# Designed miniproteins, single chains, continued (5): the designs that were tried, part 17

Each design is a single chain, and the fold is of that chain. pLDDT is the mean over its residues in the fold that is shown.

## One batch from the design tools (miniprotein)

Design m16561
Fold by ESMFold2-Fast:
Order: C-alpha cells, then sequence, then structure tokens
Structure m16561 (fold): chain A 97 residues (1-97)
C-alpha cells in the first residue's frame, strides 16, 4: 500500500512536469530523438486534454480497464487518486500509516 501511494505521487509529479521536460529535451535533442520526443509530447498533450475536458469519462474508462485487468480495489483507489492529482495539478499525498 505505502509503496503504491509513493509510486502514485511520483507518477503525478512526473506527469505534471512531463510537458515542460519533453519540450526542454526536444530543444537539445538530435533529429531522431526530436521525432520520438515530439510523439511523446503529442501523446501527453492528448491525454492531458482528455483528463481536463472529460475527467469523468476518463475515470470510467480507467475503472473498466482496471476491472478487466483484475486489479484489486486498493490498486483502483490508488490509480484514481493519481488521476485526481493530475486533474487538480497537485501531487497525491503519500499515505504513511
Amino acid sequence: AKELWELAQKQVEAFLNAKERLEEAKKKADPEEQKILDEALKEHEKLAKEIEENPEEVRERIEKEMEREGLSEEEKEIALAALEGIVEKKPVPALKP
């Protein structure tokens, strides 16, 4: 549980900073790397826009995918908390009992 919450916090921080990091990396990258970074940036922007415009729809889709993958209820809660952190643009606090 604790490790999963720490991972969720790191994932949210990485996601929120990803666009800026990808844009900076692209400025310094070789042409081949620029193509890879451009694709990654487009995928990130697409996902970020979907989360901002339709957070409920994205949440429902993630819940259905997690059910199909057989994830535990605890794992689902952690994933949804990470999504909420991305929507609110804040890192998920780590639960340390």
Scores: mean pLDDT 66

Design m16562
Fold by ESMFold2-Fast:
Structure m16562 (fold): chain A 94 residues (1-94)
Amino acid sequence: MKAIEETLKKLKEFKEWIEEELKEDEEKKEEYLKLIDEHKEISLKAQELRAAGDEAALEALGAELEKKYADKKEEIEELIKEVGELAREWLEKQ
């Protein structure tokens, strides 16, 4: 990311939009917001490791995530797709 602060600001705006759009679907709202927060933490950690040039730690992070989500890979991939579609809709309405 060129500017982490810019990305975090856009992510916050996107989360606020999701809270409004999905206000009548509380379960889906909570599920999507949780995925976004988890993805944010992983992305920030991966970015720090890339900036440090720590390829071994970056590979280990990837392996840890693959192991953590091995039993839920399909479910997580579907959620990522759904959140990605919402992100595209949000950007089109901006």
Scores: mean pLDDT 74

Design m16563
Fold by ESMFold2-Fast:
Structure m16563 (fold): chain A 98 residues (1-98)
Amino acid sequence: ALDEAIAELEKALEVAEKAGDPLTVTAIRSAIELVKEAKELYEKGEYKEAILKLEIARGILGIALGVSKLIGGSPEAIEALRTAIEAVDAALEALKKE
Protein backbone atom coordinates (compact mmCIF):
# COMPACT_ATOMS: atom_id res chain seq x y z
CA ALA A 1 0.00 0.00 0.00
CA LEU A 2 2.61 2.64 1.02
CA ASP A 3 5.17 1.52 -1.62
CA GLU A 4 2.39 1.61 -4.25
CA ALA A 5 1.42 5.13 -3.09
CA ILE A 6 5.05 6.31 -3.37
CA ALA A 7 5.31 4.84 -6.91
CA GLU A 8 2.06 6.56 -8.02
CA LEU A 9 3.19 9.86 -6.44
CA GLU A 10 6.54 9.65 -8.29
CA LYS A 11 4.63 9.11 -11.58
CA ALA A 12 2.41 12.12 -10.75
CA LEU A 13 5.55 14.17 -10.01
CA GLU A 14 6.95 13.36 -13.50
CA VAL A 15 3.68 14.58 -15.10
CA ALA A 16 3.73 17.76 -12.96
CA GLU A 17 7.38 18.50 -13.85
CA LYS A 18 6.59 18.14 -17.58
CA ALA A 19 3.58 20.47 -17.13
CA GLY A 20 5.91 23.12 -15.61
CA ASP A 21 3.66 23.92 -12.60
CA PRO A 22 5.92 24.80 -9.60
CA LEU A 23 3.04 24.72 -7.08
CA THR A 24 1.96 21.22 -8.17
CA VAL A 25 5.59 19.98 -8.24
CA THR A 26 6.22 21.33 -4.71
CA ALA A 27 2.96 19.84 -3.35
CA ILE A 28 3.65 16.37 -4.82
CA ARG A 29 7.29 16.40 -3.61
CA SER A 30 6.07 17.30 -0.10
CA ALA A 31 3.51 14.47 -0.25
CA ILE A 32 6.20 11.96 -1.34
CA GLU A 33 8.38 12.91 1.67
CA LEU A 34 5.40 12.62 4.06
CA VAL A 35 4.39 9.20 2.65
CA LYS A 36 8.02 8.01 3.02
CA GLU A 37 7.97 9.22 6.66
CA ALA A 38 4.63 7.40 7.14
CA LYS A 39 6.23 4.19 5.78
CA GLU A 40 9.11 4.44 8.30
CA LEU A 41 6.63 5.08 11.15
CA TYR A 42 4.43 2.16 10.03
CA GLU A 43 7.45 -0.19 9.93
CA LYS A 44 8.26 0.90 13.54
CA GLY A 45 4.67 0.13 14.64
CA GLU A 46 3.78 3.85 15.03
CA TYR A 47 0.48 3.43 13.15
CA LYS A 48 -1.31 6.55 14.46
CA GLU A 49 1.67 8.76 13.55
CA ALA A 50 1.86 7.11 10.09
CA ILE A 51 -1.85 7.87 9.50
CA LEU A 52 -1.34 11.51 10.62
CA LYS A 53 1.53 11.94 8.11
CA LEU A 54 -0.72 10.60 5.31
CA GLU A 55 -3.57 12.94 6.36
CA ILE A 56 -1.15 15.91 6.23
CA ALA A 57 -0.01 14.80 2.74
CA ARG A 58 -3.68 14.57 1.65
CA GLY A 59 -4.31 18.08 3.01
CA ILE A 60 -1.35 19.61 1.15
CA LEU A 61 -2.44 17.97 -2.13
CA GLY A 62 -6.06 19.07 -1.62
CA ILE A 63 -5.02 22.70 -1.07
CA ALA A 64 -2.76 22.57 -4.16
CA LEU A 65 -5.64 21.14 -6.27
CA GLY A 66 -7.98 23.92 -5.06
CA VAL A 67 -5.42 26.63 -5.85
CA SER A 68 -4.57 25.07 -9.26
CA LYS A 69 -8.27 25.04 -10.26
CA LEU A 70 -8.72 28.64 -9.04
CA ILE A 71 -5.74 30.05 -11.02
CA GLY A 72 -6.50 28.01 -14.17
CA GLY A 73 -3.72 25.43 -13.88
CA SER A 74 -3.04 23.04 -16.78
CA PRO A 75 -5.23 19.92 -17.20
CA GLU A 76 -2.04 17.83 -16.80
CA ALA A 77 -1.16 19.48 -13.45
CA ILE A 78 -4.75 19.06 -12.18
CA GLU A 79 -4.77 15.38 -13.25
CA ALA A 80 -1.37 14.81 -11.55
CA LEU A 81 -2.79 16.24 -8.28
CA ARG A 82 -5.91 14.05 -8.57
CA THR A 83 -3.74 10.95 -9.14
CA ALA A 84 -1.58 11.91 -6.12
CA ILE A 85 -4.67 12.41 -3.90
CA GLU A 86 -6.12 9.03 -4.99
CA ALA A 87 -2.81 7.30 -4.15
CA VAL A 88 -2.71 8.85 -0.64
CA ASP A 89 -6.43 8.08 -0.07
CA ALA A 90 -5.83 4.41 -1.06
CA ALA A 91 -2.91 4.20 1.42
CA LEU A 92 -5.06 5.76 4.20
CA GLU A 93 -7.90 3.28 3.51
CA ALA A 94 -5.44 0.34 3.58
CA LEU A 95 -3.85 1.45 6.90
CA LYS A 96 -7.27 1.98 8.57
CA LYS A 97 -8.41 -1.61 7.75
CA GLU A 98 -7.94 -4.16 10.54
Scores: mean pLDDT 84

Design m16564
Fold by ESMFold2-Fast:
Structure m16564 (fold): chain A 100 residues (1-100)
Amino acid sequence: SNREQARRYAERALELLDEAYELAQKNPEAKEVADLVSRARELVRQALASDDETAFRLLVEAIGLLSEAYKEAQKLDKELARLVKEALEHAALAAAYLSQ
């Protein structure tokens, strides 16, 4: 179902965000990226525990934070940028399935 697909994409986004956060923490120059990723990670966790309408709103907010994190990560670390982009894409897919 669209709801099950949304949850799977959100769970995958959370896993990618956990990995991105660990990588960002190892780089002193990536503090802003780590903060943005941490905030997005918390929003995705809340979305997974919420109803569909609330989850959609939280995922859209997380997407905004991850877009900013991606721009900053591209300047610092190619691997970090790829992880953030993949998390962004999975969060966007989760939101898209909830909007159906």
Scores: mean pLDDT 91

Design m16565
Fold by ESMFold2-Fast:
Structure m16565 (fold): chain A 85 residues (1-85)
Amino acid sequence: SQEELDRRAVEGARELVEVTKISLDDAVKLGATLEDIDGAEEGALERVERLIEEARAANAPAGVAAAEEAKEEIKKIFEEAKAKV
């Protein structure tokens, strides 16, 4: 159903934020450089843009909104991580 597709898109966006936080925290603890973090940010932003495009293609408006919010959260997560390195 359309509602189920939208719900899954929202869930996917939330999972991406959580996975990004965990992976980035671990990378910083393992001595990741600013260059490593910049590369990881580029990859994470590419993944969230993909989720936005997929949600739009599926006509999932809540999914699009959640993915756009995830993009802003991911940017903030990387800004905070760079401040620690």
Scores: mean pLDDT 87

Design m16566
Fold by ESMFold2-Fast:
Structure m16566 (fold): chain A 94 residues (1-94)
Amino acid sequence: EEEKKEKIKEKIAKMIEEGVSLEEFLEFLRKEYKMSDESLKLAKKLYENPDDEEVIEQLKKKLLEEGFSEEEAEFIITAILSLAERKKLLEEKK
């Protein structure tokens, strides 16, 4: 449904803008979109290793298998990468 895609994008964008923790973001995905424990585990690995292309591919594949669209999966992955980059900047810049 197109309406669901827009709502997911809006909520995720707002959470990234607000600078929520990874735990809050993953809890949101678990509760609202019923993401599997496997996908949540992959998301956490990606947050720890944002340059790992294999983890990105595995997470995208799992999200598609769980019924997320390709666009939704890409948006979720981008959100995780944005949170990881923010953490790195805070550690490097104080």
Scores: mean pLDDT 76

Design m16567
Fold by ESMFold2-Fast:
Structure m16567 (fold): chain A 90 residues (1-90)
Amino acid sequence: SALEAEIARLEAEIAKNPDDFRLYVDLALVYYRMKDFSRAREYLEKAFELEPDNPGLAQALYFAALNDPNASRSEKGAAHEKWLERQAKL
């Protein structure tokens, strides 16, 4: 499928550029389109680890957690707090 080909391409690019947070965001968006919210959140967490001061990534993690049925109330709360902390530093 086109989505599987896109995942393979992004995984190959990540292998070449493992510190490019944008590649993890792109991969998360592919999983989001597949409605695999847990995998989407996993890759957004990796992107956030690379760019922890990026408020857009903190916001994306919070929304991903809200849409992930496997995310606990505590995990959703932690993601919300990270987003608020990044907004406070702007």
Scores: mean pLDDT 81

Design m16568
Fold by ESMFold2-Fast:
Structure m16568 (fold): chain A 83 residues (1-83)
Amino acid sequence: MSQRQRELEIEIEAGSYITWTSAMIQVSKRDPSLVPQVLQRHQQMVAKLRQLMVDLDISQDLYDRVEADAQALLNDIKAIAAA
């Protein structure tokens, strides 16, 4: 499989994850009782995505972008929990 095909698979999976998690963060701003469930799901999805990135042997640049996006979402979830 080409590197471009592997990177596309990760971008599709990461994009779906980011879209869903961002929507749940917006819901959690209105109902903070959901924050623990969103945090748990975030941790599970990030763990799966990290394993997939290792298994597909993707570029470090794509890995760093996905990790940065995951960290930004985690910071947003923690900010709601702290408010």
Scores: mean pLDDT 79

Design m16569
Fold by ESMFold2-Fast:
Structure m16569 (fold): chain A 96 residues (1-96)
Amino acid sequence: KEKLEKLKKEVAEIYRKYAEQARSLGLTDVADELEGAAERIEKEAKTKQEISNITVATLVRLVGLALEETDPEKRQQILDLARQLAKDVNEAEKKA
């Protein structure tokens, strides 16, 4: 119970960190998706597997947003954020 709550908080903080970075880059849709995912992790996730499932779904959504982006620089920024999010969340899950 305690370990799951700690992991949920850590993962949500990772999501909000990248949401803030996305907002600073003008990637509003990306920031909104990441903030929504953080909320889902805090409110809905009951297992480590559910946290992982939310992260995979979020990464798929970010790739979709990148494919719809016409500016190649912004597209690359979205993909870079997705990679960093995946790395940081995976590290947090391994430490829990």
Scores: mean pLDDT 86

Design m16570
Fold by ESMFold2-Fast:
Structure m16570 (fold): chain A 69 residues (1-69)
Amino acid sequence: MSEEEFDEEVQVALALIRATIAIKSGDIEGLEKALEWLREVKASLTNPELQAELDEMIAELEKKIEELR
């Protein structure tokens, strides 16, 4: 099997790091960009557990964006 499973885990890890940085920054533009990137990563995933983990972070980003509006 190709590196597909490993690549998905790496993409999710990078997405979670990016989301955490955006949350700490409190910048709406940064949060919105992180949210779009996380949604794109989720759409490319085949692993439902990894998709669920991104869903949690997407919800956190959406909550932060609403708090800053």
Scores: mean pLDDT 77

Design m16571
Fold by ESMFold2-Fast:
Structure m16571 (fold): chain A 76 residues (1-76)
Amino acid sequence: SDGDKIFDTALENLRKTGREAGASEEEIEKLVKEAEEYYEEAKKRGLTPSSTSGSAIYAVGLGVDLELEQRRKKKE
């Protein structure tokens, strides 16, 4: 489904952004697990496709937050 493709792309972007920002694999995996849990709960409750889209946006947001945090640490 389109929602599954969007979510998969969001997770790939999360991993890419995290690694490029110098985040540890542990930090990246934690965010990925949070996004996956959110997505699975949404699907289990039959809230797709809107909740599927929300999960994808959530995953992207986590990646951006991680990148910003790593940039902040570099400037300290």
Scores: mean pLDDT 67

Design m16572
Fold by ESMFold2-Fast:
Structure m16572 (fold): chain A 52 residues (1-52)
Amino acid sequence: DGSFILPASKEQIAEVATKLGVGDFSLEEQLQAIIDFAKQNSRAEVEKVFSG
């Protein structure tokens, strides 16, 4: 398994999930989508989505 930079707070998780189009999903589905996005995309793209 790879190491990922994940959102540290529930607010950051919700913000990133909304940017990924899954803001209306459960927290578990939001986290899964974020992890999948981080695995499928470059580090720079992941950091851009997580920071704004």
Scores: mean pLDDT 70

Design m16573
Fold by ESMFold2-Fast:
Structure m16573 (fold): chain A 57 residues (1-57)
Amino acid sequence: SAAAEAEERRKAEVKANIRRAAEEFGIPQSAVDEALALVEQGRYEEAERVVVRAILE
């Protein structure tokens, strides 16, 4: 369905952004794994918070 396709595109884009930020800012793999797991659950805001906290530490 169009809704399922839109959700999969959103997950892919958010995951790509997380991986790019991890490479750019040297984020620990544990934080990347946690953020990607949250994205799979549709918890995008929590995934972003994990990434931001890892950058600030």
Scores: mean pLDDT 83

Design m16574
Fold by ESMFold2-Fast:
Structure m16574 (fold): chain A 74 residues (1-74)
Amino acid sequence: GSSSEALLALAKEDPLLAAQLILREAEEGPKDPFVAAPALVYILEHSEDERAKELARRALELFGEEVREHVERL
């Protein structure tokens, strides 16, 4: 939805800020853990920001194996 699209757009413009926001949501327990998946894929596959990738991996661990498997298939 719009939240997923907004996070992906942010990840393309500012991957570190996107990763920080996604990690915060993961720590608080989001209602829909898959909303961040497109942004996480973008950060992990296309970003050169090592810190953003570190935070994205930490968020994936918090979302759990189901979201991680989904991201790995995208």
Scores: mean pLDDT 78

Design m16575
Fold by ESMFold2-Fast:
Structure m16575 (fold): chain A 79 residues (1-79)
Amino acid sequence: MPSAEEVLEEIERIGKEAIELLVKHGLITPEEAEKARAYLEELIKTMRQQLARNPSLLPKAVELKEQLKQELKRLKEEL
């Protein structure tokens, strides 16, 4: 099983890549992208705290990561 940090790093990477694609295709402004990146960083911080408090949530974080990866793939295919 991957570590909590590995899962969180991959979720952050997927989120940043999605934001970059949305900016590249003119679907969001650079200002909106900066706000989205800030929210992503806050979300990752919150998830890290929750996983530290309850390690049994790690499988759910892995499921979320896989779902986000599939959605990013779909986004790339649609754009």
Scores: mean pLDDT 85

Design m16576
Fold by ESMFold2-Fast:
Structure m16576 (fold): chain A 87 residues (1-87)
Amino acid sequence: MLSEAAELARRAGEGATRTAIEKNDVPTAFLGLSAAGGAIFGGRFNDAETELRSAELALDAAKRVGASEETIRLAEEAIRLAREQVA
């Protein structure tokens, strides 16, 4: 299983991508997909820096597209947990 930080970042990235697709925002959809993919990679290979970067990218994508408050909260919690892993 992915770490909790990676799983939350993946879910946030997917949520941002879904909202971007609904709004026909292709660049932000790619950012959300990159965040989700990076979260999976970081979690699978125990790369805490990649998990953190992916969580930050998920938050950026979610804010850019105006994703749900739930999606933004998932990204913020992923960043909090990932920062604990890096420190």
Scores: mean pLDDT 85

Design m16577
Fold by ESMFold2-Fast:
Structure m16577 (fold): chain A 62 residues (1-62)
Amino acid sequence: MEEEEKLAVMIATSYELAKRALPAAKENGNEEAIKRIQETLDFAEKNKELVEKGREILKKLE
């Protein structure tokens, strides 16, 4: 996998995990996790094209 594809997959995967993990982190009061999740979500919003590319690649790997 090329570096660009690898980055796209990583950010798309991290974004999906972050969305799913956020409610649990808030419920547990895990401040470290919340900060990490917020950072991931912010990065994904700024890099929407990479998230879309990563999702497309992940669909093919399924």
Scores: mean pLDDT 79

Design m16578
Fold by ESMFold2-Fast:
Structure m16578 (fold): chain A 139 residues (1-139)
Amino acid sequence: KERIQEIVDKLIAGEELTEEERKELVSWFREKAAKHGIDISDFSDDEILALARLAARYFRVKHIPDEVAVPFLETVIRYLNHPNAEKLRALFRDVYAETSKEVALLFTVTAYLMTLLKERPDDPFVQLLRKEIARELAK
């Protein structure tokens, strides 16, 4: 609980994680996703970390650019009736009960983005997301 919160706080602050912290974060996230039936087995540890770093950056930004925010909101609206929406709500509630709102939001947003990458590859927001992931992986 406290360890995962410390790692997430560092990630939100834009701090570099140690190899051990990266392994702990990814392991805990995979365990929580599996518990709620969210299949992320197709994603590497580096891809999960890239998505988590991307999600964490938006916690620090007061205003998300419209070029990102509008496609994201449209995708959320289309996704609200998806079967995985209930799984994501269950993941949020479980993580929030054990940790904090910040950890729960980071994990839920990261899992949501992974779900979009798998199920909506032709969505304009997903195409933007792939470009941002490629930039994170290139660092």
Scores: mean pLDDT 77

Design m16579
Fold by ESMFold2-Fast:
Structure m16579 (fold): chain A 81 residues (1-81)
Amino acid sequence: MVEREIEEAMDLANSPDLAKALEGAERLAELAREGKLSPVRAVGAALLLVGKALETPDPAEAEQLREAARRIIRAAKEADA
C-alpha cells in the first residue's frame, strides 16, 4: 500500500540518525518521482529535512540534508500527478 510506504519513508526521514534520515529522504524522492507522493507531502518532507539541517552542527551533513530536500521537491515537480 502506497500510504504505508510513505509513512515508513517519513518515519525514517524523521530519524535522529543522519544515515536513516537520508535513507528516508531518498525513499521519499523515489516515491515522488513515481508520482506516489502528493506535492503537499513532498513540501512537508523537504521542510522537515531543512529543519534538521538548521539544527545540524556539521556544515557538510547540513548540506546533505538540504540537497536531499531539494531532490524531493524536484522529483515531485517533475512527476505526473
Scores: mean pLDDT 82

Design m16580
Fold by ESMFold2-Fast:
Structure m16580 (fold): chain A 62 residues (1-62)
Amino acid sequence: MKVGDIFLVKPGEKIPADGVVVSGSGTVKDKNGQESDVVQGSAVEKGTINVSGIFQIKATKV
């Protein structure tokens, strides 16, 4: 994966790189076990799990 790549995250999938949500929304569970809602513009970390919803992420770090 390269910085600027856009990837689709479905429920149950682990986020493969740090990034920002560019479309869609959902709920994610971070590495500390905390759940949070994500919307367009939300920052997400590599290793976070998508609990629900479908959204696209633009990678900011690889």
Scores: mean pLDDT 79

Design m16581
Fold by ESMFold2-Fast:
Structure m16581 (fold): chain A 96 residues (1-96)
Amino acid sequence: SKRKKDILKKSSKIKTVKQGIDYIKSLSNIDDPLIRRSLSAAIGSNIGKDGLPAFQKLSQSDNTKISSSATSASWSINQGLSPEQSINKIFDILDK
């Protein structure tokens, strides 16, 4: 789908832990949980295990959009998912 391709392209630009932190914080401006959580999950997959401590810290945020996004990033890393697999699984759960 166009939405999945757009999410994959956006997430593929995020390569470092710092970029991932900054991007997830910016996702508080995105109201659609499907887009926000699938972007975050794909970003987590791109960065990998080195991002886990930072994303776990962000999951404790009082901003529910930031905390849920960081949780999705941690989830994809812990599941060992590729960015494409992360996007597909989030869509399967939320896009009913």
Scores: mean pLDDT 85

Design m16582
Fold by ESMFold2-Fast:
Structure m16582 (fold): chain A 99 residues (1-99)
Amino acid sequence: MSAEELTRELREFILETARRESRRGVKNGESVEETEERIVKEVAEYIKKKLGLSPEKALELAKQLIPLVENMEKARAAGNEEAARRYEERLLELVEKAL
């Protein structure tokens, strides 16, 4: 799998997990912090399994990738394609460094 394909899969997983868990958190009356902690944990577990990283490295990478994916999606929704591209380039750099 190329770094580009892996970055795409991680981005899609993060977006889907954030969407699903945010909806669940709202329904359950969770704080934003509780929901965010659960999202980080799920993304870290996926990264650990997919990349074969240690739990500590997977958690660190999850904490870095999640904000970049959220900011990229917000930039795209706002029509700021230049900002979205910069976030995507940073995502690719972090994924390549982790391989």
Scores: mean pLDDT 85

Design m16583
Fold by ESMFold2-Fast:
Structure m16583 (fold): chain A 58 residues (1-58)
Amino acid sequence: MKEQLIKQGLELAQQGGKAFAQGNWQEAQQLNQQAIDLLKQAGVPEDEAIELVSDAAG
């Protein structure tokens, strides 16, 4: 279960990066926040979750 949440979070972060590149900044922010929330649910500390999402989003 935890691995699935991490995978989903990173996939959302990648989609957020694509949205940002296309100028859809509000969507990008929402996707990145959802990614952080999923990683936190998986037991990843908030600071590490932010780093992982930033790396995945580009």
Scores: mean pLDDT 82

Design m16584
Fold by ESMFold2-Fast:
Order: structure tokens, then sequence, then C-alpha cells
Structure m16584 (fold): chain A 59 residues (1-59)
């Protein structure tokens, strides 16, 4: 339901930190999974993005 919103926020935060390519890749992967109706894969990609963002922000 809110998977796309979470992916968009992660992508924007990654872009703000200088990781635009990573943010775009995550968002595109989530959108593609949602287009296929693969909610499990979409959630997996969002979690990967959230983990990447957390690791970058952990210094």
Amino acid sequence: EEILERAEKVAEELKALGYKDQGDAILNSVKRALERGDLEKAEEYVKMGEAALANIQAA
C-alpha cells in the first residue's frame, strides 16, 4: 500500500546525500516489482534501500 511512498522517500534522501544513482536504482526496482504485482519483491527492495540509507547515515 505505502511501499512506493517509502521507496520515494529513501530515494530522495539518498539523492540529498549525493547517492542519486543508488536512489534511482532502488526506486526503479520497486516500481518495476509493483508493475509486475510482486509485492514481496517490492518490499525487499524498499528494505534494501532503507538499510543502505541507514548505513550511510551511521557515518
Scores: mean pLDDT 82

Design m16585
Fold by ESMFold2-Fast:
Structure m16585 (fold): chain A 60 residues (1-60)
Amino acid sequence: SSLQQQIAQLEADIAALDARIEELQPLVDAGNEDAALLQGLYQIARGSTEYVRERLEKKL
């Protein structure tokens, strides 16, 4: 895939992670510890994906 296509895929992955984080929010607010842990893992994944996207964008 082209570099632009890889960046677009990472942007789509970030949007999907944001949706998963928001979907878990009502459970986190209700005190569900498993939901809070999973949301935290998605937030870490989002940060890592955003970092990679930004680094690839600098190559354009």
Scores: mean pLDDT 90

Design m16586
Fold by ESMFold2-Fast:
Structure m16586 (fold): chain A 67 residues (1-67)
Amino acid sequence: MDKLVKKVTDIVLKKFPDADPKKVKQQAKQTIISFTTGFKVKPSDKIVPMVVTIMEMDYQYEERLKK
């Protein structure tokens, strides 16, 4: 789990450097849990691209709401 959270957090922070690292880490953990529970899949490197895509969509949506 922790290794996947770190991988997702690092990728998201590279794309959104202005984001709060602590908030991104918490959201990464929550998104991984929601994804693995909802789709009944085990946490693995294979889900990282999908989790990153979901988080990128959420961050882009939040930025658009601020504008």
Scores: mean pLDDT 75

Design m16587
Fold by ESMFold2-Fast:
Structure m16587 (fold): chain A 63 residues (1-63)
Amino acid sequence: MTLVEDVELSDEELRELYRIEIEGERRMQEALRRGDLETYKRIAEEKNRRIREVLDRAKARRA
């Protein structure tokens, strides 16, 4: 789901989303190093949900 296309974000919020992506990617890489593909998928899904929460808060602020 492309929520970033659905909601208007400030550059500050966009930077926060980037931070979440970097943190998630770091964790996903650790899971890959351990050969834990299931954990990799779970982290990816959690990252997606966290991004969604940030976007939801942005919508609330811009409502």
Scores: mean pLDDT 74

Design m16588
Fold by ESMFold2-Fast:
Structure m16588 (fold): chain A 55 residues (1-55)
Amino acid sequence: KEEEIAKMKEGESKYIARLDEALAKAKDPNTRKALQRTIEEVKRQSEKEIAKLRE
């Protein structure tokens, strides 16, 4: 469980870093809004999955 959680957090960190890079390069307000929403959702889903693994 702990090793799986660590890998999940590492993957999340890398994915969010890529989304942040895309957000920095995005000029379109709609695209920026969508990227921000995606980052928020990724964090929310990761928290739920980690909580399930700890239960």
Scores: mean pLDDT 78

Design m16589
Fold by ESMFold2-Fast:
Structure m16589 (fold): chain A 63 residues (1-63)
Amino acid sequence: EEIRENTLALLESYGISREKAEELIDKYGAGPELFEKITGLSPGELARLIATKPEEVKKRILA
């Protein structure tokens, strides 16, 4: 659905493959809560990190 496609597009924009992005969505669910679950960051911390250092978000997702 729309949330799933937006989440896939966001993950791919960080350089995560479509295959890996779909795996993460299937495991944790689509939407912003996925990033909180896999990074362990609060919503505010995650939003700041996405805005300032998106490469660090990718690193935490792939850890």
Scores: mean pLDDT 72

Design m16590
Fold by ESMFold2-Fast:
Structure m16590 (fold): chain A 56 residues (1-56)
Amino acid sequence: MIDPEKLKAIIEEVKSVPPEEQLDKLYELYRKYGILSDEFEKRIEEARKRVQERLA
């Protein structure tokens, strides 16, 4: 399991890219580190909901 400091670094990395790239970057990092924390998963789910709402 990734420690909290490393998880925060991942989130910062995602924030450093343009909004349109953030979802792809988040999935890339999720796959690379293979960690599913409640906060990380919540972020992904919220992003997915926003995209689906726009497409509807």
Scores: mean pLDDT 68

Design m16591
Fold by ESMFold2-Fast:
Structure m16591 (fold): chain A 100 residues (1-100)
Amino acid sequence: HMDELKERIREKAKEIIELFEKIKQLSTDPVLQRLADQVIETAKALLESTDPDEILEAARFIIEMLEGLKKASTDPEIQKLADEGIKLAREIIEEVEKAK
């Protein structure tokens, strides 16, 4: 049960990392690059974490950073990728809350 939950969280975290690597390729803006790097670091922490509260905190932080990214960029593709990342982070929150 918990192992299945961990695998689902890891899968979503990997998708978030892939989305942000694409965002970094779409823009050379140093502010956007730093924001993307912070989200990638946080998503990598999700791959290693087994604490539900740490996972929830990390997912909420990812959403906050993604909302910041949407404000920093006018590129429609970056906006779309940020929305996909927010959806994935919200799904992580829902899965962890259901497991409590």
Scores: mean pLDDT 81

Design m16592
Fold by ESMFold2-Fast:
Structure m16592 (fold): chain A 63 residues (1-63)
Amino acid sequence: MATLKDGVLTGTVPAGTTAYVIREDGTIVAKLPAGPFSVPVEAGTYRVVAVDADGRIVDQQTV
């Protein structure tokens, strides 16, 4: 789903979902629609969570 490289988080959000990029402190730093994305981020660990229309987590990754 997501790869962190050179301060840029890139990947693809599954169709029919919305992804949230969450810092270690729980702060949501980005909300991403379905499809490809490229988001500059500060150094750190992020959790990317894809959620469907029913609020179900369909994919998650720590980067």
Scores: mean pLDDT 81

Design m16593
Fold by ESMFold2-Fast:
Structure m16593 (fold): chain A 70 residues (1-70)
Amino acid sequence: MREERRAEILAAGDRALETLKKQGVSDELVEEMRKKAEEFAEKRADSPNVAIDAVAIQLLAVGDVVEAWL
């Protein structure tokens, strides 16, 4: 089900974002990455592969941190 896949993707993304927050990333940056992860999860909700989407969200979060640092 679409909602089920979205929930699993978001849960994986939330774990990655919580790790970043614990490492000292600012709350505003974490919230921006959370919004991007939610948009990504919504677009990928139709994908049959939740595991790939979870990894992609983690990579997206890392990429956003690097880009914000630059």
Scores: mean pLDDT 64

Design m16594
Fold by ESMFold2-Fast:
Structure m16594 (fold): chain A 57 residues (1-57)
Amino acid sequence: MEAAAEETRRVVEEELAAGKSLSEALLAGMDYANSLGDLEAYQAAIEAAMELLAEAE
């Protein structure tokens, strides 16, 4: 589901932009995706966090 994946990615990005740790951002995104039961959203959360981690180095 594209909308769920996009929203999950946004959750991770917004948590990181708000100054949360990578772990907190990942947990927020994964928790949201898990609540939806959507594998695409779960994968989107991980991918978004990995992209932001690479940029934050």
Scores: mean pLDDT 72

Design m16595
Fold by ESMFold2-Fast:
Structure m16595 (fold): chain A 55 residues (1-55)
Amino acid sequence: MLSDEQIEKEVEEIEKDSRKMLEKYKAQHPEVSEEQLEKALETNVEGQRSLLRAR
């Protein structure tokens, strides 16, 4: 099982990569609001944190 420290480190990397992907997505889909994009990013990060805790 991953420690809480390892989980947070992985989550930090996931957020970094997700931010990069979000910038690309925003460029392709300018019709999507910043609020919707931030909410999607936050949901994805929390989902990944939960999955990492389950392992």
Scores: mean pLDDT 76

Design m16596
Fold by ESMFold2-Fast:
Order: structure tokens, then C-alpha cells, then sequence
Structure m16596 (fold): chain A 64 residues (1-64)
């Protein structure tokens, strides 16, 4: 799974954004949601509801 994630996130821009978000523990759910969307997997936390700002970040990461 990690190898496929790296392959799908091969764009430097997407990787840099995810790395920045992963440095903040509060942003960890956003990083997991973005990876789940890229890998087409169900979200690890079914109770996770992104805020409006987090949803914008997820949309940006999905377009990269």
C-alpha cells in the first residue's frame, strides 16, 4: 500500500502538501482522507467529517 501511495502521489506538489499536513497531528485525519480518496479505499474513521476548510484541502489534493 505504501508503494502504491507513493506512486499515486508522484507529483511533488501533492507530496509537499501532504508532508506539511502530516507534521501537524490535528491535520492527520485530512491526510488520511486524501490518501483514501487517491487509493479509492473507505475512510479509516467513519465518524470523520471534514470542516469546510479541510474539504477545500481535500479537493485541492484530489486534483493534483
Amino acid sequence: MEELARELLASDEALEKLEELSKNPEEYPVVLAALSRKLRLPLPDPNYVPSEEEQKLLDELSKL
Scores: mean pLDDT 60

Design m16597
Fold by ESMFold2-Fast:
Structure m16597 (fold): chain A 73 residues (1-73)
Amino acid sequence: SRAEADRLTAQGNQYFNQGNLDKAETYYQQALMLDPNYSEAWRNLSKVYYAKGDMMMAGIYHALARRAEAAAA
């Protein structure tokens, strides 16, 4: 559900703020398994990969976030 995706994304944000990028990624991926159109989780995955220095994956996830936002509108 959207509420469960929101909860998982919030947990991912906590790990991201702690610098635990791997756990943040895991929680964002779990949110997307529940709601693949949840653009916030795609944006947050983009930020994780940007922080890891993976600019290609950061760009891909950013594009997926834009697509999910358009699909949800």
Scores: mean pLDDT 86

